# Designed miniproteins, single chains, continued (3), part 82

Each design is a single chain, and the fold is of that chain. pLDDT is the mean over its residues in the fold that is shown.

## One batch from the design tools (miniprotein)

Design m10840
Fold by ESMFold2-Fast:
Structure m10840 (fold): chain A 72 residues (1-72)
Amino acid sequence: GLTFRLTRMVNEAVLGARTEASGKDPDAAEAARRKTREILEELKRLGDSSPLGGGLYDGVQRLVDEVRERTR
Protein backbone atom coordinates (compact mmCIF):
# COMPACT_ATOMS: atom_id res chain seq x y z
CA GLY A 1 0.00 0.00 0.00
CA LEU A 2 0.93 3.68 -0.10
CA THR A 3 1.98 3.73 3.58
CA PHE A 4 4.50 0.91 2.98
CA ARG A 5 5.94 2.69 -0.09
CA LEU A 6 6.25 5.98 1.83
CA THR A 7 7.95 4.29 4.82
CA ARG A 8 10.45 2.55 2.51
CA MET A 9 11.20 5.81 0.64
CA VAL A 10 11.71 7.70 3.92
CA ASN A 11 14.15 5.04 5.17
CA GLU A 12 16.06 5.04 1.86
CA ALA A 13 16.30 8.86 1.84
CA VAL A 14 17.60 8.96 5.42
CA LEU A 15 20.15 6.21 4.73
CA GLY A 16 21.22 8.00 1.54
CA ALA A 17 21.72 11.27 3.42
CA ARG A 18 23.81 9.44 6.04
CA THR A 19 25.96 7.85 3.32
CA GLU A 20 26.40 11.24 1.62
CA ALA A 21 27.39 12.96 4.88
CA SER A 22 29.90 10.24 5.90
CA GLY A 23 32.27 11.24 3.05
CA LYS A 24 34.04 7.85 3.14
CA ASP A 25 33.58 7.14 -0.58
CA PRO A 26 33.01 9.99 -3.07
CA ASP A 27 31.38 7.70 -5.65
CA ALA A 28 29.05 6.16 -3.05
CA ALA A 29 28.26 9.64 -1.70
CA GLU A 30 27.38 10.89 -5.20
CA ALA A 31 25.20 7.83 -5.90
CA ALA A 32 23.45 8.31 -2.53
CA ARG A 33 22.91 12.01 -3.28
CA ARG A 34 21.27 11.16 -6.62
CA LYS A 35 19.12 8.43 -5.02
CA THR A 36 17.97 10.76 -2.22
CA ARG A 37 17.11 13.49 -4.76
CA GLU A 38 15.08 11.00 -6.84
CA ILE A 39 13.20 9.82 -3.74
CA LEU A 40 12.41 13.40 -2.67
CA GLU A 41 11.19 14.21 -6.20
CA GLU A 42 8.90 11.13 -6.09
CA LEU A 43 7.59 12.13 -2.65
CA LYS A 44 6.86 15.64 -3.96
CA ARG A 45 4.99 14.19 -6.95
CA LEU A 46 2.93 11.98 -4.61
CA GLY A 47 2.27 14.99 -2.37
CA ASP A 48 1.05 17.04 -5.34
CA SER A 49 -1.61 14.38 -5.97
CA SER A 50 -2.77 14.40 -2.32
CA PRO A 51 -2.90 17.29 0.19
CA LEU A 52 -1.96 14.89 3.02
CA GLY A 53 1.16 13.78 1.15
CA GLY A 54 2.60 17.30 0.93
CA GLY A 55 3.33 17.43 4.64
CA LEU A 56 5.27 14.18 4.40
CA TYR A 57 7.57 15.63 1.71
CA ASP A 58 8.41 18.62 3.94
CA GLY A 59 9.03 16.31 6.91
CA VAL A 60 11.34 13.99 4.97
CA GLN A 61 13.29 16.93 3.49
CA ARG A 62 13.82 18.25 7.04
CA LEU A 63 14.95 14.82 8.29
CA VAL A 64 17.41 14.51 5.39
CA ASP A 65 18.82 17.97 6.16
CA GLU A 66 19.16 17.13 9.88
CA VAL A 67 20.93 13.82 9.14
CA ARG A 68 23.37 15.62 6.83
CA GLU A 69 24.17 18.21 9.52
CA ARG A 70 24.47 15.69 12.39
CA THR A 71 26.83 13.36 10.50
CA ARG A 72 29.20 16.14 9.41
Scores: mean pLDDT 71

Design m10841
Fold by ESMFold2-Fast:
Structure m10841 (fold): chain A 85 residues (1-85)
Amino acid sequence: MDAEEAIRLFREAAEALAAGNWEEAIALEEKAAEKASKIESEAERLRVTGEGLGLLADALAEKDPELAAKLRAQSEAFRAKAAEL
């Protein structure tokens, strides 16, 4: 299921970021975004992408707090929009 695969890939990307493996994290994030883009429901697509961005923000909180804050704000915006649909 594309939603479950996308969340798994976002989680793996967050783990790679936490480990300092930026190249692998970028590749996993690209795969996660591709899987999320195949979700037909706009609400589910936004919810899944928002959750994924939140995981990435958590992984970056200490290493890159500026990027983490931007990803968290985007995560919250996507999840809020999903809840309104």
Scores: mean pLDDT 83

Design m10842
Fold by ESMFold2-Fast:
Structure m10842 (fold): chain A 68 residues (1-68)
Amino acid sequence: SLDAVAAALDALGRDSLTVEEAVELLARLLGVSKAEAREALKPYVAEGATTITEAQLLAAAAELEARR
């Protein structure tokens, strides 16, 4: 759920995650595949970027929930 993603990010206390950390977190907490999580993050990851912000991760999580 979105609440689970938000709680996990709050617990981490970080302003950014690596793209791979973000993919793992979304796949685990939302019950989606890593491929699906990576695709949802794609619009928020700048070309050549290796990190994603908390706000971008939450936006991707919201889109994954909305697609159901």
Scores: mean pLDDT 76

Design m10843
Fold by ESMFold2-Fast:
Structure m10843 (fold): chain A 117 residues (1-117)
Amino acid sequence: MGGFVTVGEKDLGTLAPGESAVLEVEFTTPAEAGDYLIRVRVTLTAAASDAPVELQVKVYVDGELAATAHLRLRAGETAVLNVPVSLAAGTHTLKVEVTNVGDHAATVHVVIEVRKL
């Protein structure tokens, strides 16, 4: 007991420079009200260049911005964002938006995992 549970996963497809894609999921708190860790894994599965691709990631919880990260990833690399949040008992909306802010097309995969602290 106490491991991460996957609540959402999506291939966002290929993002051209300036394009955004979102993964939005609903989840019910795994136990009760309290402190949770939301873990977002962003994988660059392919890129049009061997140079690192620049991605902006925004994490929203119940419509409120909880975290922002600027990532620089090469094809095959994964970044992990850990977002501590306090959640009431019940159903919550998680949204991850990834924007390609670099100069080359990138193919992105996102996983959202949650653990009660």
Scores: mean pLDDT 83

Design m10844
Fold by ESMFold2-Fast:
Structure m10844 (fold): chain A 101 residues (1-101)
Amino acid sequence: MEDVPRIVGLALRVIGLLIDAERAIEEGNIEKALELLEEAIELLKELLKMDKKLAKRLGKRLIELARRVRDKAIEQGDKKAAKRAEELIKEIEELLKEAEE
């Protein structure tokens, strides 16, 4: 398929954002982790149009990461960031649910 190089490129970008977001969480930079998660979700939306199975696998990893961001935000007393992380979790869950037909 002519889309295979683009699918691989999108998947690698999502994985890179996951790694960078994990580092941001370790550094206590919740705002950076949220920005990286939002960027990864946009790439996930594109990947869902091209490879639903791969997108579901990466989406599950994004949900786990978003939960870690939420928990860290709660630990830091940042209620706004915790709510934003919960909203991102729900967005990813809805995207994955719509992909399961």
Scores: mean pLDDT 85

Design m10845
Fold by ESMFold2-Fast:
Structure m10845 (fold): chain A 93 residues (1-93)
Amino acid sequence: NPELDEKIKEYEKKLLNRERPEPTKENITIGRLLRAKSLLELTAKSDISREERIATLREAFSLVEDDKEARDYLIEYAKSLGFSDEELEEAMK
């Protein structure tokens, strides 16, 4: 999603410059999405159980449950990190 990718980059750029993003609904959602992405990245690099991987997916998806676009983005991102369709289905169960 190129629009969401650009918004994420602008948000990260503000954080790098020690600027505080305005607490808009969009910026709150982007902040939660970045946290969710970081959880998935750490989990994908970790030698942890399948049950722990699924639990982290559930936590990550809960951060964006109120935003369909952010949730859809996070699902595709998780797949890019090597999470299986079976892990994703179990996490959303």
Scores: mean pLDDT 79

Design m10846
Fold by ESMFold2-Fast:
Structure m10846 (fold): chain A 81 residues (1-81)
Amino acid sequence: SESLRETAEKLLKEAEELLEKVKKGEISPEEAIFEAEILIGLAGIVRAVAKLVGDEEAAELAEKAEKKAEEALKLAKEKLK
């Protein structure tokens, strides 16, 4: 079973990779929007659970993941034709 910190770290890496793919045009805007919205949702859930159980490190990582995914979403929407 993945720990909250491991899950948050994985989501942060996935959000960082998604943002880079969007910046480089290596992913379609529609696919990027879909993936970003999933990552935002998952990171939000992990952040809420981490705060509930008092895992500050997991909460911080999840918040960073959410923000990176939101950056990817915004950029993808700007590229959508």
Scores: mean pLDDT 87

Design m10847
Fold by ESMFold2-Fast:
Structure m10847 (fold): chain A 64 residues (1-64)
Amino acid sequence: RAEEIARLVREGTREATAALQAGDLDRAQAVIDRARERLAALGATLELEVVDGRAVLTAHPGPP
């Protein structure tokens, strides 16, 4: 589970950053939304921060 969450965060970060760097905001949003949905299914919430044109994604355990 933790490994799956880490994989989804890494995948989402790479894809969202690539889309942002290409100026494709719609694709960046779609990638983030999909990552959020997948993480929610695993009981985690996603926080997004954009730093220097890069997406920084952090997963937190869901509420009890």
Scores: mean pLDDT 77

Design m10848
Fold by ESMFold2-Fast:
Structure m10848 (fold): chain A 92 residues (1-92)
Amino acid sequence: EEKILEHLKKLAEEDPELAAGLLAQMVYNYAKSGNEELAKKYIDLLEKVLPKVKDPETLRFIKENMEKALKYASPELQEKLREVLKKIDELL
């Protein structure tokens, strides 16, 4: 996991669109598996990358994964996910 997160941090500098999509999928996967601490770490990195995402299709893909993650999330993780969703809506 540490190596994956480090790789995604580097990818976020080189290709923010691809990194954001992968981060969104990781958030959904960890929320679904109940690993909320990892989900939060991936959300934190996703929030840093979001301002660099310009493609509306990528933003919609991220939104879909955040909405799916809400289904599995605790109330605390839901608040984090809603913050991301609000930022995405501001960028669309």
Scores: mean pLDDT 84

Design m10849
Fold by ESMFold2-Fast:
Structure m10849 (fold): chain A 79 residues (1-79)
Amino acid sequence: MLSPEAQADIARAVEVAAAQQKALAPSLKELTLENEVKAFEAVAAAVRAALATEPFTPEARAEVERLLAENERALEELL
C-alpha cells in the first residue's frame, strides 16, 4: 500500500485536477467528445505541471502518471 505521505501527495494532485475541471465547466456547456478530450488535456497538463514544480514523493509521481496514462489510453480508444 502507498505510504501516508504518498497518499497525501496523490490527494493534492487530485485537488489540482478537481480545481481545473471546475474552472473548465462553464466553458464546456456543449457536451461533445472534442470538448471532453480538451478538458482532459487541460487537466492532465495542470497535474503534470504540479508534479514538475511541487515536491511529490516518487510513489505519488509514479501512481499519478500511471492514472493519467490509463485515462489517455481510454480516450484514444474512443477516438
Scores: mean pLDDT 74

Design m10850
Fold by ESMFold2-Fast:
Structure m10850 (fold): chain A 99 residues (1-99)
Amino acid sequence: STLETRIEAAEKITKELGVKTTKEQDEEADEFLKKIGLPVPPKEADAYAKLLYAYGVAVENEDYELQAEILEKMAEIAKEEGDEELAKRFEEMAESLKK
């Protein structure tokens, strides 16, 4: 899939889940993408959509360490939103990938 197609798919998932992020969290996701060497999406998307796009790329590359980092970032955002249950699930997924 193209970058645009991947982002659109991720956006549909996050919208279906009813997840909302702040502009600051969206900008943090852009910085995270730059740090891991992935292109920032051509259109503005929410933080979860950007991170799900990155997660898909990490899965295709069999980069388990990067997958764990992305899940940890998603857990941070969930904590900031006050969703401790979702944050815990992402943390457990990240921990399982490190082992």
Scores: mean pLDDT 74

Design m10851
Fold by ESMFold2-Fast:
Structure m10851 (fold): chain A 95 residues (1-95)
Amino acid sequence: MEKALELQKRMEEVIEEAMKKVKTAAENLKKDIKNRKQAEKDMLDALNAIGRAVREAFRETGAEDSDLASEMFDQARKTVLEMGKMMREAEEEAY
C-alpha cells in the first residue's frame, strides 16, 4: 500500500534524524557534563519528533491496519529506549 510505505518511510527518516541528533548529544555529554542542558534539549526534540510520527501513523493506519501501526510503534519504542540508554551511559562517562 502506497500510504503504508509513505508512513514507514517517514518513520524511518524521523528515527534516523532523531538517532543522529541524540548520538551527537551523547558524545558531547561524554566530553563535558556542562553540555547536559543542550543534550536534554536535543533529546526532547528527538522524542517530540518520534511522538508526532507515531501519532500520525496511528491516525493514518487506524485499527484496520493494526499490524503495520503496531510495527511502527514497536520500532519507535525500541528507538526511544536506545536513545535513553545512550544518554544515561554518556552521563555516567562524563563523571
Scores: mean pLDDT 76

Design m10852
Fold by ESMFold2-Fast:
Structure m10852 (fold): chain A 135 residues (1-135)
Amino acid sequence: DERERLREELEDFRRVLRLLAPDLIKELAEKLNISEEDAEWILLLGLELERGKQEIAAGADPEEVLRRYELVLEIALEKAKSEKAKYLIQALYYVLLGKEELPKEIAEKVSKEELETILKIGKEVREKWREVFGL
C-alpha cells in the first residue's frame, strides 16, 4: 500500500544519506546524544519536507504534499529508537511547517539549542544533496 511503499522509499533515501553525509550524521548524533539511526531519521524528515516545498513551488497539490508529510512523520516516529528522538522529530516537523509555537509537551522536552543544531546540520545536508542531485 501507499504507506509501505513510502517506508521502502525512505529506507532507500536513508542509505543515500549515509553515503552522502556520514560525518554530519555522526556530528548530529553526538551533539544530541542520540543514535546515528535516530539522527538519520531527523535529517531525512528535514530533506523530505524541503523536497515537498520545492514540489509545491513547481505546481504540486499542497494537500497531497501535506498528506505525504504526515506519513513521513508517522514513519519517522515508528522508526525512532529513543523518546528524545521522537520529541526532536515532532519539534522539527512543527518548526519546518512554520508553526510559531510548539505544543507545551514537546517544548518541555526539546531545547532551542537542540533545534538550532538540527537546523544548522540539516542545512549542510540539504546543500550536499542539492550539489549531487540538483534538487
Scores: mean pLDDT 87

Design m10853
Fold by ESMFold2-Fast:
Structure m10853 (fold): chain A 85 residues (1-85)
Amino acid sequence: MSAIEQVIKSLREILEVYDLTPEQRKLIEETIEKLKKAKSLEEAIKILEELIAKLEELNADPDVIEQIRDLIEKLRREIENLKLF
């Protein structure tokens, strides 16, 4: 499974576990579709950073924001591992 596919799986788990508003749910679903089209880990990070900003505007649960930040950190570590080669 690619790093982006793992991120998509984690976002789907957030949709199942957290009691999200319809607007927050739609935003995460739209983000999953953008991630499916992402061509790089750097693009995926930008998509997730935009998701955080929009979820903060919608007063999303801080635990949801933290989960998404953890996904960004995992992608950053993957990029750093690739730079070592």
Scores: mean pLDDT 84

Design m10854
Fold by ESMFold2-Fast:
Structure m10854 (fold): chain A 76 residues (1-76)
Amino acid sequence: SKEELAKKGTELAKKGVKEKKEGMEILRNAKNSKEAAIGTGRVLRGIGLAYEGKLLLEKGGYTEEGRKYLEEGGMG
């Protein structure tokens, strides 16, 4: 349903934004290539989750909310 898409999309978008921010923090504090790789992996995973959430929100008719989550995550 539209409500289920909104709920799932919101959950994934929020998780994606959080994971990207955590990955960025790891990158800012990285002291070596291994730490940088870990941070990069989390950033990429976060971006993927946020875009998946955006797509679900758009499918449910919540296009503007999806856009706002990407903006909040620095992806807009």
Scores: mean pLDDT 87

Design m10855
Fold by ESMFold2-Fast:
Structure m10855 (fold): chain A 105 residues (1-105)
Amino acid sequence: SIVDKAQEILDEMVKYAKDYIDGKITPEEFVKKMKEQKKKLGEIVDEAKNADNETKRKIAHILIQMVGGLDLMAIYAKLKGEDPEPIMEVSNEIGKMLEELIEEI
């Protein structure tokens, strides 16, 4: 289902966030991975606009978790003296997808 695909993207984002926190990937690699996942997410959100309201609500819940997680990662980057802006840009773009999806409910 498209809900399962959205969940898989969230799970990948969480995995990369953990790798970033653990120092396994650079800030630049983390941002690159977030942008790749956001691109996949855009296709799912476009498909979700034609789904039933229950499916839209479930995907909206997943998008809320993504935005919240990215906002916390931006704070973490700032704490480490790294630039939070690229992470915030991804969060803002997913937030716009969320707003557009909610308008269809």
Scores: mean pLDDT 90

Design m10856
Fold by ESMFold2-Fast:
Structure m10856 (fold): chain A 62 residues (1-62)
Amino acid sequence: SSMERALERADEIIEENRDLPVSEQMLLVNKELERLYDRGEITFDEMSLVLQRAAERLQQRR
């Protein structure tokens, strides 16, 4: 599904940018999800859910 692809893409961005601060990783995830939304590839609700899951993942980072 489009949501599954967005979740995978968010996870990839977090992994690729692990050396950056959490705030910068969230900005990169947000920017990519806004691009997907602008292209009509995900809904607003899907974007919000993916952002929530990304935030939860990053909160577990120590």
Scores: mean pLDDT 82

Design m10857
Fold by ESMFold2-Fast:
Structure m10857 (fold): chain A 92 residues (1-92)
Amino acid sequence: MKKLEQEILEALMLMAYSIGDYETAVKIFEEMKKAGLEPSEAAYEALIGAYVGLEKYEEALRVYEEMLAAGLEPSEETRELVEEARRKLAEE
């Protein structure tokens, strides 16, 4: 029963991310978790990219650790975004 809600929210989240509306992508991910939905690999990756786009590098790293704890495998592109976040935090 929650599958349709998850599919709609993930589609909206990915659309928001693709147009650079990173704040809306973050909000949709939070609503998915509040609804008790299990976010997909694509949803986690979009959230990591959104936090990097917002220059919230510590949040991006936190989400990456949550993705790994959920047993999901990050893409090469997501790993590159995480390495960028780590570099930015080290450049303080």
Scores: mean pLDDT 83

Design m10858
Fold by ESMFold2-Fast:
Structure m10858 (fold): chain A 73 residues (1-73)
Amino acid sequence: MAIDVDGDGVITREEFVGYLTEVAGLPEAEARALFDFLDKDGDGVITREELRAGLRELGAVLTDAQLDALFGP
């Protein structure tokens, strides 16, 4: 299910943390730390490109189809 509730290709900190805590069962502190790592600008949001780049830095790669699954249509 998409974690981008706004459907604009941007994930807020609250949306990301909520998704990880509800779906993946991560502690809120760990979900926040992961978001802070991905949020290079420190503005409380991440784009599809920031998520892709941040995960690639961690040795993970997402396809556009996988990003569409997370961010929606």
Scores: mean pLDDT 65

Design m10859
Fold by ESMFold2-Fast:
Structure m10859 (fold): chain A 94 residues (1-94)
Amino acid sequence: SLEEELVKIVDEVYAAFLAANPDLAPAARAVLDATKEVMKEEIRTPGYNPELEDRMAALGDRLAALGPAAVDAGRAFTGRVEAALQEYLKKHGL
């Protein structure tokens, strides 16, 4: 499912960051777990939801605050999510 694919992308993209930054790992894991929950809610909620968009933006800001390595991981994450969403949309004719 799209939900399973996006959760997997979070885990894979940030695995190297978490391993390289063990001092940041507890804070990063908390934000990443919250990010997975917001992503699941967005997939399960039809249409545009400004509350979920605001929550996702706040979580992105918290990840970026962890430093340049987290920003780089975030760019890789965004690219993989965009690719997965485009593939899903093409498959479903959206």
Scores: mean pLDDT 79

Design m10860
Fold by ESMFold2-Fast:
Structure m10860 (fold): chain A 88 residues (1-88)
Amino acid sequence: MSIEELLKRVEEAVEKGDIRALTQALAELHRYLKENPEKRKEVIERLIDLVEKKGLTKIAEQARKYLESGDYDKAFRAAELGLTAAAL
C-alpha cells in the first residue's frame, strides 16, 4: 500500500467520523514510517495540514513545533490526537 493510499484513508476516516478506520490507517502509516524514516517529515507535515484545515489550529501549531525540533514521534502523536479530535 502506498503513502498516498494511506493518507487518503486518513482523510476519508476523519470526514466520516470513523474512529476505527482512522486508528487503523494511522497505525499502518506509523508502521510504514518506521520502515521509511526519510518520509517522516513529509508525511507528518501533511497530517498536520489536515488537522489545521479541520480547525484544530493549536494542536497543529504544537505538532509543527515538535516537527521543527526533530521530535518526529511527538509530532506524529500530536497530529494523531488532532485528527481523532477532528473526527469526533
Scores: mean pLDDT 86

Design m10861
Fold by ESMFold2-Fast:
Structure m10861 (fold): chain A 81 residues (1-81)
Amino acid sequence: MPLSEEENLARAREVAATLSFEQLRLWARYMARELEPVDPEAAARLLAEVDAATTREQVLAVFERAVRIAYRIRREELAKQ
């Protein structure tokens, strides 16, 4: 993928800004669950943090962390050719 980690995060933030609080929580949970086959401990931690979040800013922080982890995993897989 030609995007940097920061460019990828910036695009994710733009999409997140269009979502309601509940939609953002669902997307953050989805992203955390997608990490489960590769890093089940990180996935469990992120899911717990999303479930504990009571504000949009808290959900966004967890979402951004999930986006960064997913980007790094994908980048490593692509580098492994």
Scores: mean pLDDT 80

Design m10862
Fold by ESMFold2-Fast:
Structure m10862 (fold): chain A 65 residues (1-65)
Amino acid sequence: MDINLAMVMMAAAAEKIAGKLVDVEVVSPEKVRVYHKSTEEGREAAERLKRIAEREGIELEVVEV
């Protein structure tokens, strides 16, 4: 795993452990998919992850469930 992908996955795992994400999935070496509920906490977690993904050069796909 590239360190850039690992940084995004670590951040996403932290949000999932905090109960703010439903799931996290590696789609490809340069793309991560995150699932969140239609809540303020879920949306804020997705926005934080978008910032990290942009910094690390990883594509983030956000799915609302």
Scores: mean pLDDT 84

Design m10863
Fold by ESMFold2-Fast:
Order: structure tokens, then C-alpha cells, then sequence
Structure m10863 (fold): chain A 95 residues (1-95)
């Protein structure tokens, strides 16, 4: 049950960060690099196969911003670190 709960929470976090990434792209007028577009397309295909088109769209946007925007990348890495710490706390592992 804990592994299933962790997967659902991670899925939700990725979806929410992907929505933030979509808004960030539109607000800042980000033009994705060719490298980011290729890597994001591959990530989208995997995500769509697991959780459907809407999730795939969020993963694609998130991958683009993660690869091309250092400030967003740092913020995303900090959010994932916090998620990991909260998950370990739920497992009863002392930090």
C-alpha cells in the first residue's frame, strides 16, 4: 500500500508541476531547444502509455522547462527533495 501511495503522490506532483510548466512557457514565451523537444517527446510517449494524454502533455511541458530553464529546474529539484523527505518520514525512517 505504501508503494502504491508513493506512486500516486509522485504522479500528482508531476502533474501539478507540469501544469506550472505549461503556464511558465506561455508567460515567459519560452522557445524550446531542439534537444529539449526531442527528450520531451520521448518522455511524453512513456507518460501517455502509463497515464494517458493529459498526463503526457504535462510531462512534455515539464521536461522542456526542466531542460531549458535553470531556475525552474532548481525549484523542481527542491520540490522533489521535499517529497522524498516526507515519503521517508511516512515510512518511519528518521531523518
Amino acid sequence: SLVKEARELEKKLVYELGEEAKEYIEKKGIVPSEKALKEAEEARKIAEAEYGEEYGERVEALAIVYLDDPEFRKEMEEKFKEFAEEYYKKLGIKS
Scores: mean pLDDT 78

Design m10864
Fold by ESMFold2-Fast:
Structure m10864 (fold): chain A 79 residues (1-79)
Amino acid sequence: DMIKEILEYLKNGDYKKAAELAREMARRSPDPAISRLFQEAADFAEAAYENKDNPELQENWKRSAIFLVRQAQKLLARL
């Protein structure tokens, strides 16, 4: 389950791998709304990766990425 892997990477601070998998989910998602949520989650995960020297900003972007992945997960469960 790639969604569980994305969430695990985000929780463990492996933001680069989280972003890579989120972009893969965006590419594989036929629903434009779900694809957009994964693309936005990947963007926030990349922001967290780029700001590893600022733990507070990193945590904020991590939370944003997790929120968007959770939204995509809820929408997928309704399809």
Scores: mean pLDDT 87

Design m10865
Fold by ESMFold2-Fast:
Structure m10865 (fold): chain A 92 residues (1-92)
Amino acid sequence: MRALLERILAVAREQAAVPKEEIADEILSLGLPGVDREIANEIAEIAIETAREIAAIAERALAGEISPEEALAQIQALLAEMNARIKELIAS
């Protein structure tokens, strides 16, 4: 469990540190229908925001402030919310 949380924290911190423009460029490279530069920028912002929140949850779990099970449940909920927000943007 601890090793998984440490890896999640490392990945989340790395993702949050990537410039938004680089993430947006990667999203645009996927060639998804209905995804222009503006939508790609919004998706990138959502992804960075989610990564920051995941890092905070992982840090709290590693500090013993919440259980690993609670941390994983919260992370799963954040990822589901991110996917729902992205789907709504593409559908709009």
Scores: mean pLDDT 84

Design m10866
Fold by ESMFold2-Fast:
Structure m10866 (fold): chain A 61 residues (1-61)
Amino acid sequence: MVPELSEEELLARLTRVLHRLDRAGRRDEAAALQAKVQEASRAGDWERIAALVLEAERRVA
């Protein structure tokens, strides 16, 4: 899958994954993902944010 996604699409996918983790009662994983995404965002590393979101999506699918 070649990611041709905007920041808006990436944010939407992140929100969906966080919601899925919350619904599954995996608050610790949701918090860890959110913290890692925030750190990558502050560093301007959108490629890392995409990788984190894709990995989390695979775990909750």
Scores: mean pLDDT 78

Design m10867
Fold by ESMFold2-Fast:
Structure m10867 (fold): chain A 79 residues (1-79)
Amino acid sequence: SEEIKELEEKIKEAEELEELLKRVIELMNVEQQPPPQEYVDKLLSLGIEPGPEPLLEALKKAEEEKKKYEEKLKELKEK
């Protein structure tokens, strides 16, 4: 199904963004290290500023979008 493939791709994109955001937050807040420039460049390309509040807001949004796509995928697979 085209819809299933599209949702799986959206879930993967959201998971990759969540992992990136969690790693950057961990580096900055737990490890007290600056994030690698490649991570900063990736975030900026997505319109996400590498600051505590923008990172947490982006993480929340990515988690909410992932849950939304996972729920839709579950409904399609159960029907």
Scores: mean pLDDT 80

Design m10868
Fold by ESMFold2-Fast:
Structure m10868 (fold): chain A 86 residues (1-86)
Amino acid sequence: MEKAREEIKRKAIEEGDLVARQLIFAEYIAGLNEEKNPDKALRADMKKAAELANNSTKEEIEKVVEEVEEKGKEVKEKVAKKQALA
């Protein structure tokens, strides 16, 4: 699982793969929607992710990857704390 995500990250940053970039932007948008509205229209979010991917620079995708990884780390830490108290 970790390997698949790392491969997508590599393709998005190093190869400029637009599909890999779209997937990373989709995760970023999904993270924002999870706080605001988890049932938001997925179709609109995927289209927005594609537009961001097509217009992204390497520096922008690196920043988005860092934000997604930081948010994922925070979620894992919260889950671990809840499980430790159970």
Scores: mean pLDDT 66

Design m10869
Fold by ESMFold2-Fast:
Structure m10869 (fold): chain A 86 residues (1-86)
Amino acid sequence: SMEELEQKMLDILKKLGYSEKIAKLIVEFLKWSENPDDEEVQERLGKLLLELGIVSEKELEEARKSKEKAGEVGRKALLYVIEELK
């Protein structure tokens, strides 16, 4: 199942030394990359970005109303994931 695959990915990332929050961010970012127009996936990724301080609550509110602003949030997520994978 997707839930079992997600849990396995989280466990592997944690075993590789990533924190639980970073592992969750990587998994949610990959899910968003597959379905960027999925509102549920957008909301889950947004919540993690807010918890990590990558975006403000105002930026997330603007992203919900604007495809251009959603793209800006996606770029911030991508850059953070790339930096964490170094």
Scores: mean pLDDT 79

Design m10870
Fold by ESMFold2-Fast:
Structure m10870 (fold): chain A 99 residues (1-99)
Amino acid sequence: MTEAAQKTAAASILAIAARSFPEEASRERLEAAYELAKEALELDPKDDLAARNLVLIGEIAAEAGYLELALEAYKTAAEAETPYAEEAEKKAKEIEEKM
């Protein structure tokens, strides 16, 4: 298992936990998930799972009202060399229009 894959797995777990228990430290979990997914993409810019996790983190953050975190997550995913980049760019623009 690569370091990128380990960080990606940890980010997935934290993002799902934040969605499942949004009333308990969801922001801290989402911020931790974002940092792990971002580091995974820095290690492997073509990591489809890391990019997908950033989109998921952005969606959960936007639903929770953490618009700045959602924007950062989508922008980071949009910079990746993955099929999720176009979707992330569109979602980032939607968040910017709401801010």
Scores: mean pLDDT 76

Design m10871
Fold by ESMFold2-Fast:
Structure m10871 (fold): chain A 79 residues (1-79)
Amino acid sequence: MDAKEYAEKGEEYLKKGEYLKAAEYYRKAVELDPDNEELLEKLERALTGLRVAHPDDEEIQKFIEEYSKLLKERKEKLE
């Protein structure tokens, strides 16, 4: 599966409100195409939705922290 297919899966789950699955697919897309700013923005959107939907879930917050670190590292490389 290529970055485009992972991004399409991420969009499907994002539309369903399944933010965790959306974030997982967008992360895979970013790993395959790390210089794609659109994918970084989509991952950021999914993580924002996940944070709002599950504010009291410790496991979800840890997941958000992990992928937020990945986003920061990718954005710093593009700047």
Scores: mean pLDDT 77

Design m10872
Fold by ESMFold2-Fast:
Structure m10872 (fold): chain A 92 residues (1-92)
Amino acid sequence: EIKELRRKAAITVTAAGILAVAAEISKDESDRESARELIREAVELAEKLKELGDLETALETYQGARRVARKLGDEELAAELDRRIEEIEREM
C-alpha cells in the first residue's frame, strides 16, 4: 500500500538523521556509513513513490535525504540528491 510506503520513507529519513547526529557525537565513521546506507534506502523508497505517482512525497523524501547528506559533509551524495530533486521537480 502506498500509505505504508510513505510511512516507511518518513521513518527511514528520520532514522538517517538520528544516525548523523550520533556520528557527530561518537565521531565514529561506522555511524556515518550507517547514515549513508539509510539515505540510499530512502532514495529507493522515493523512487518507488515516484513510480506510483506520489511525486510530492518522493520530493520530500529526497529533500530529507539531502539534508542528512549535507549534515554528514558528504558532498558527492548531496550532489547526487540535488540532481534527483531537479529531475522530479521537472516532472511536477
Scores: mean pLDDT 85

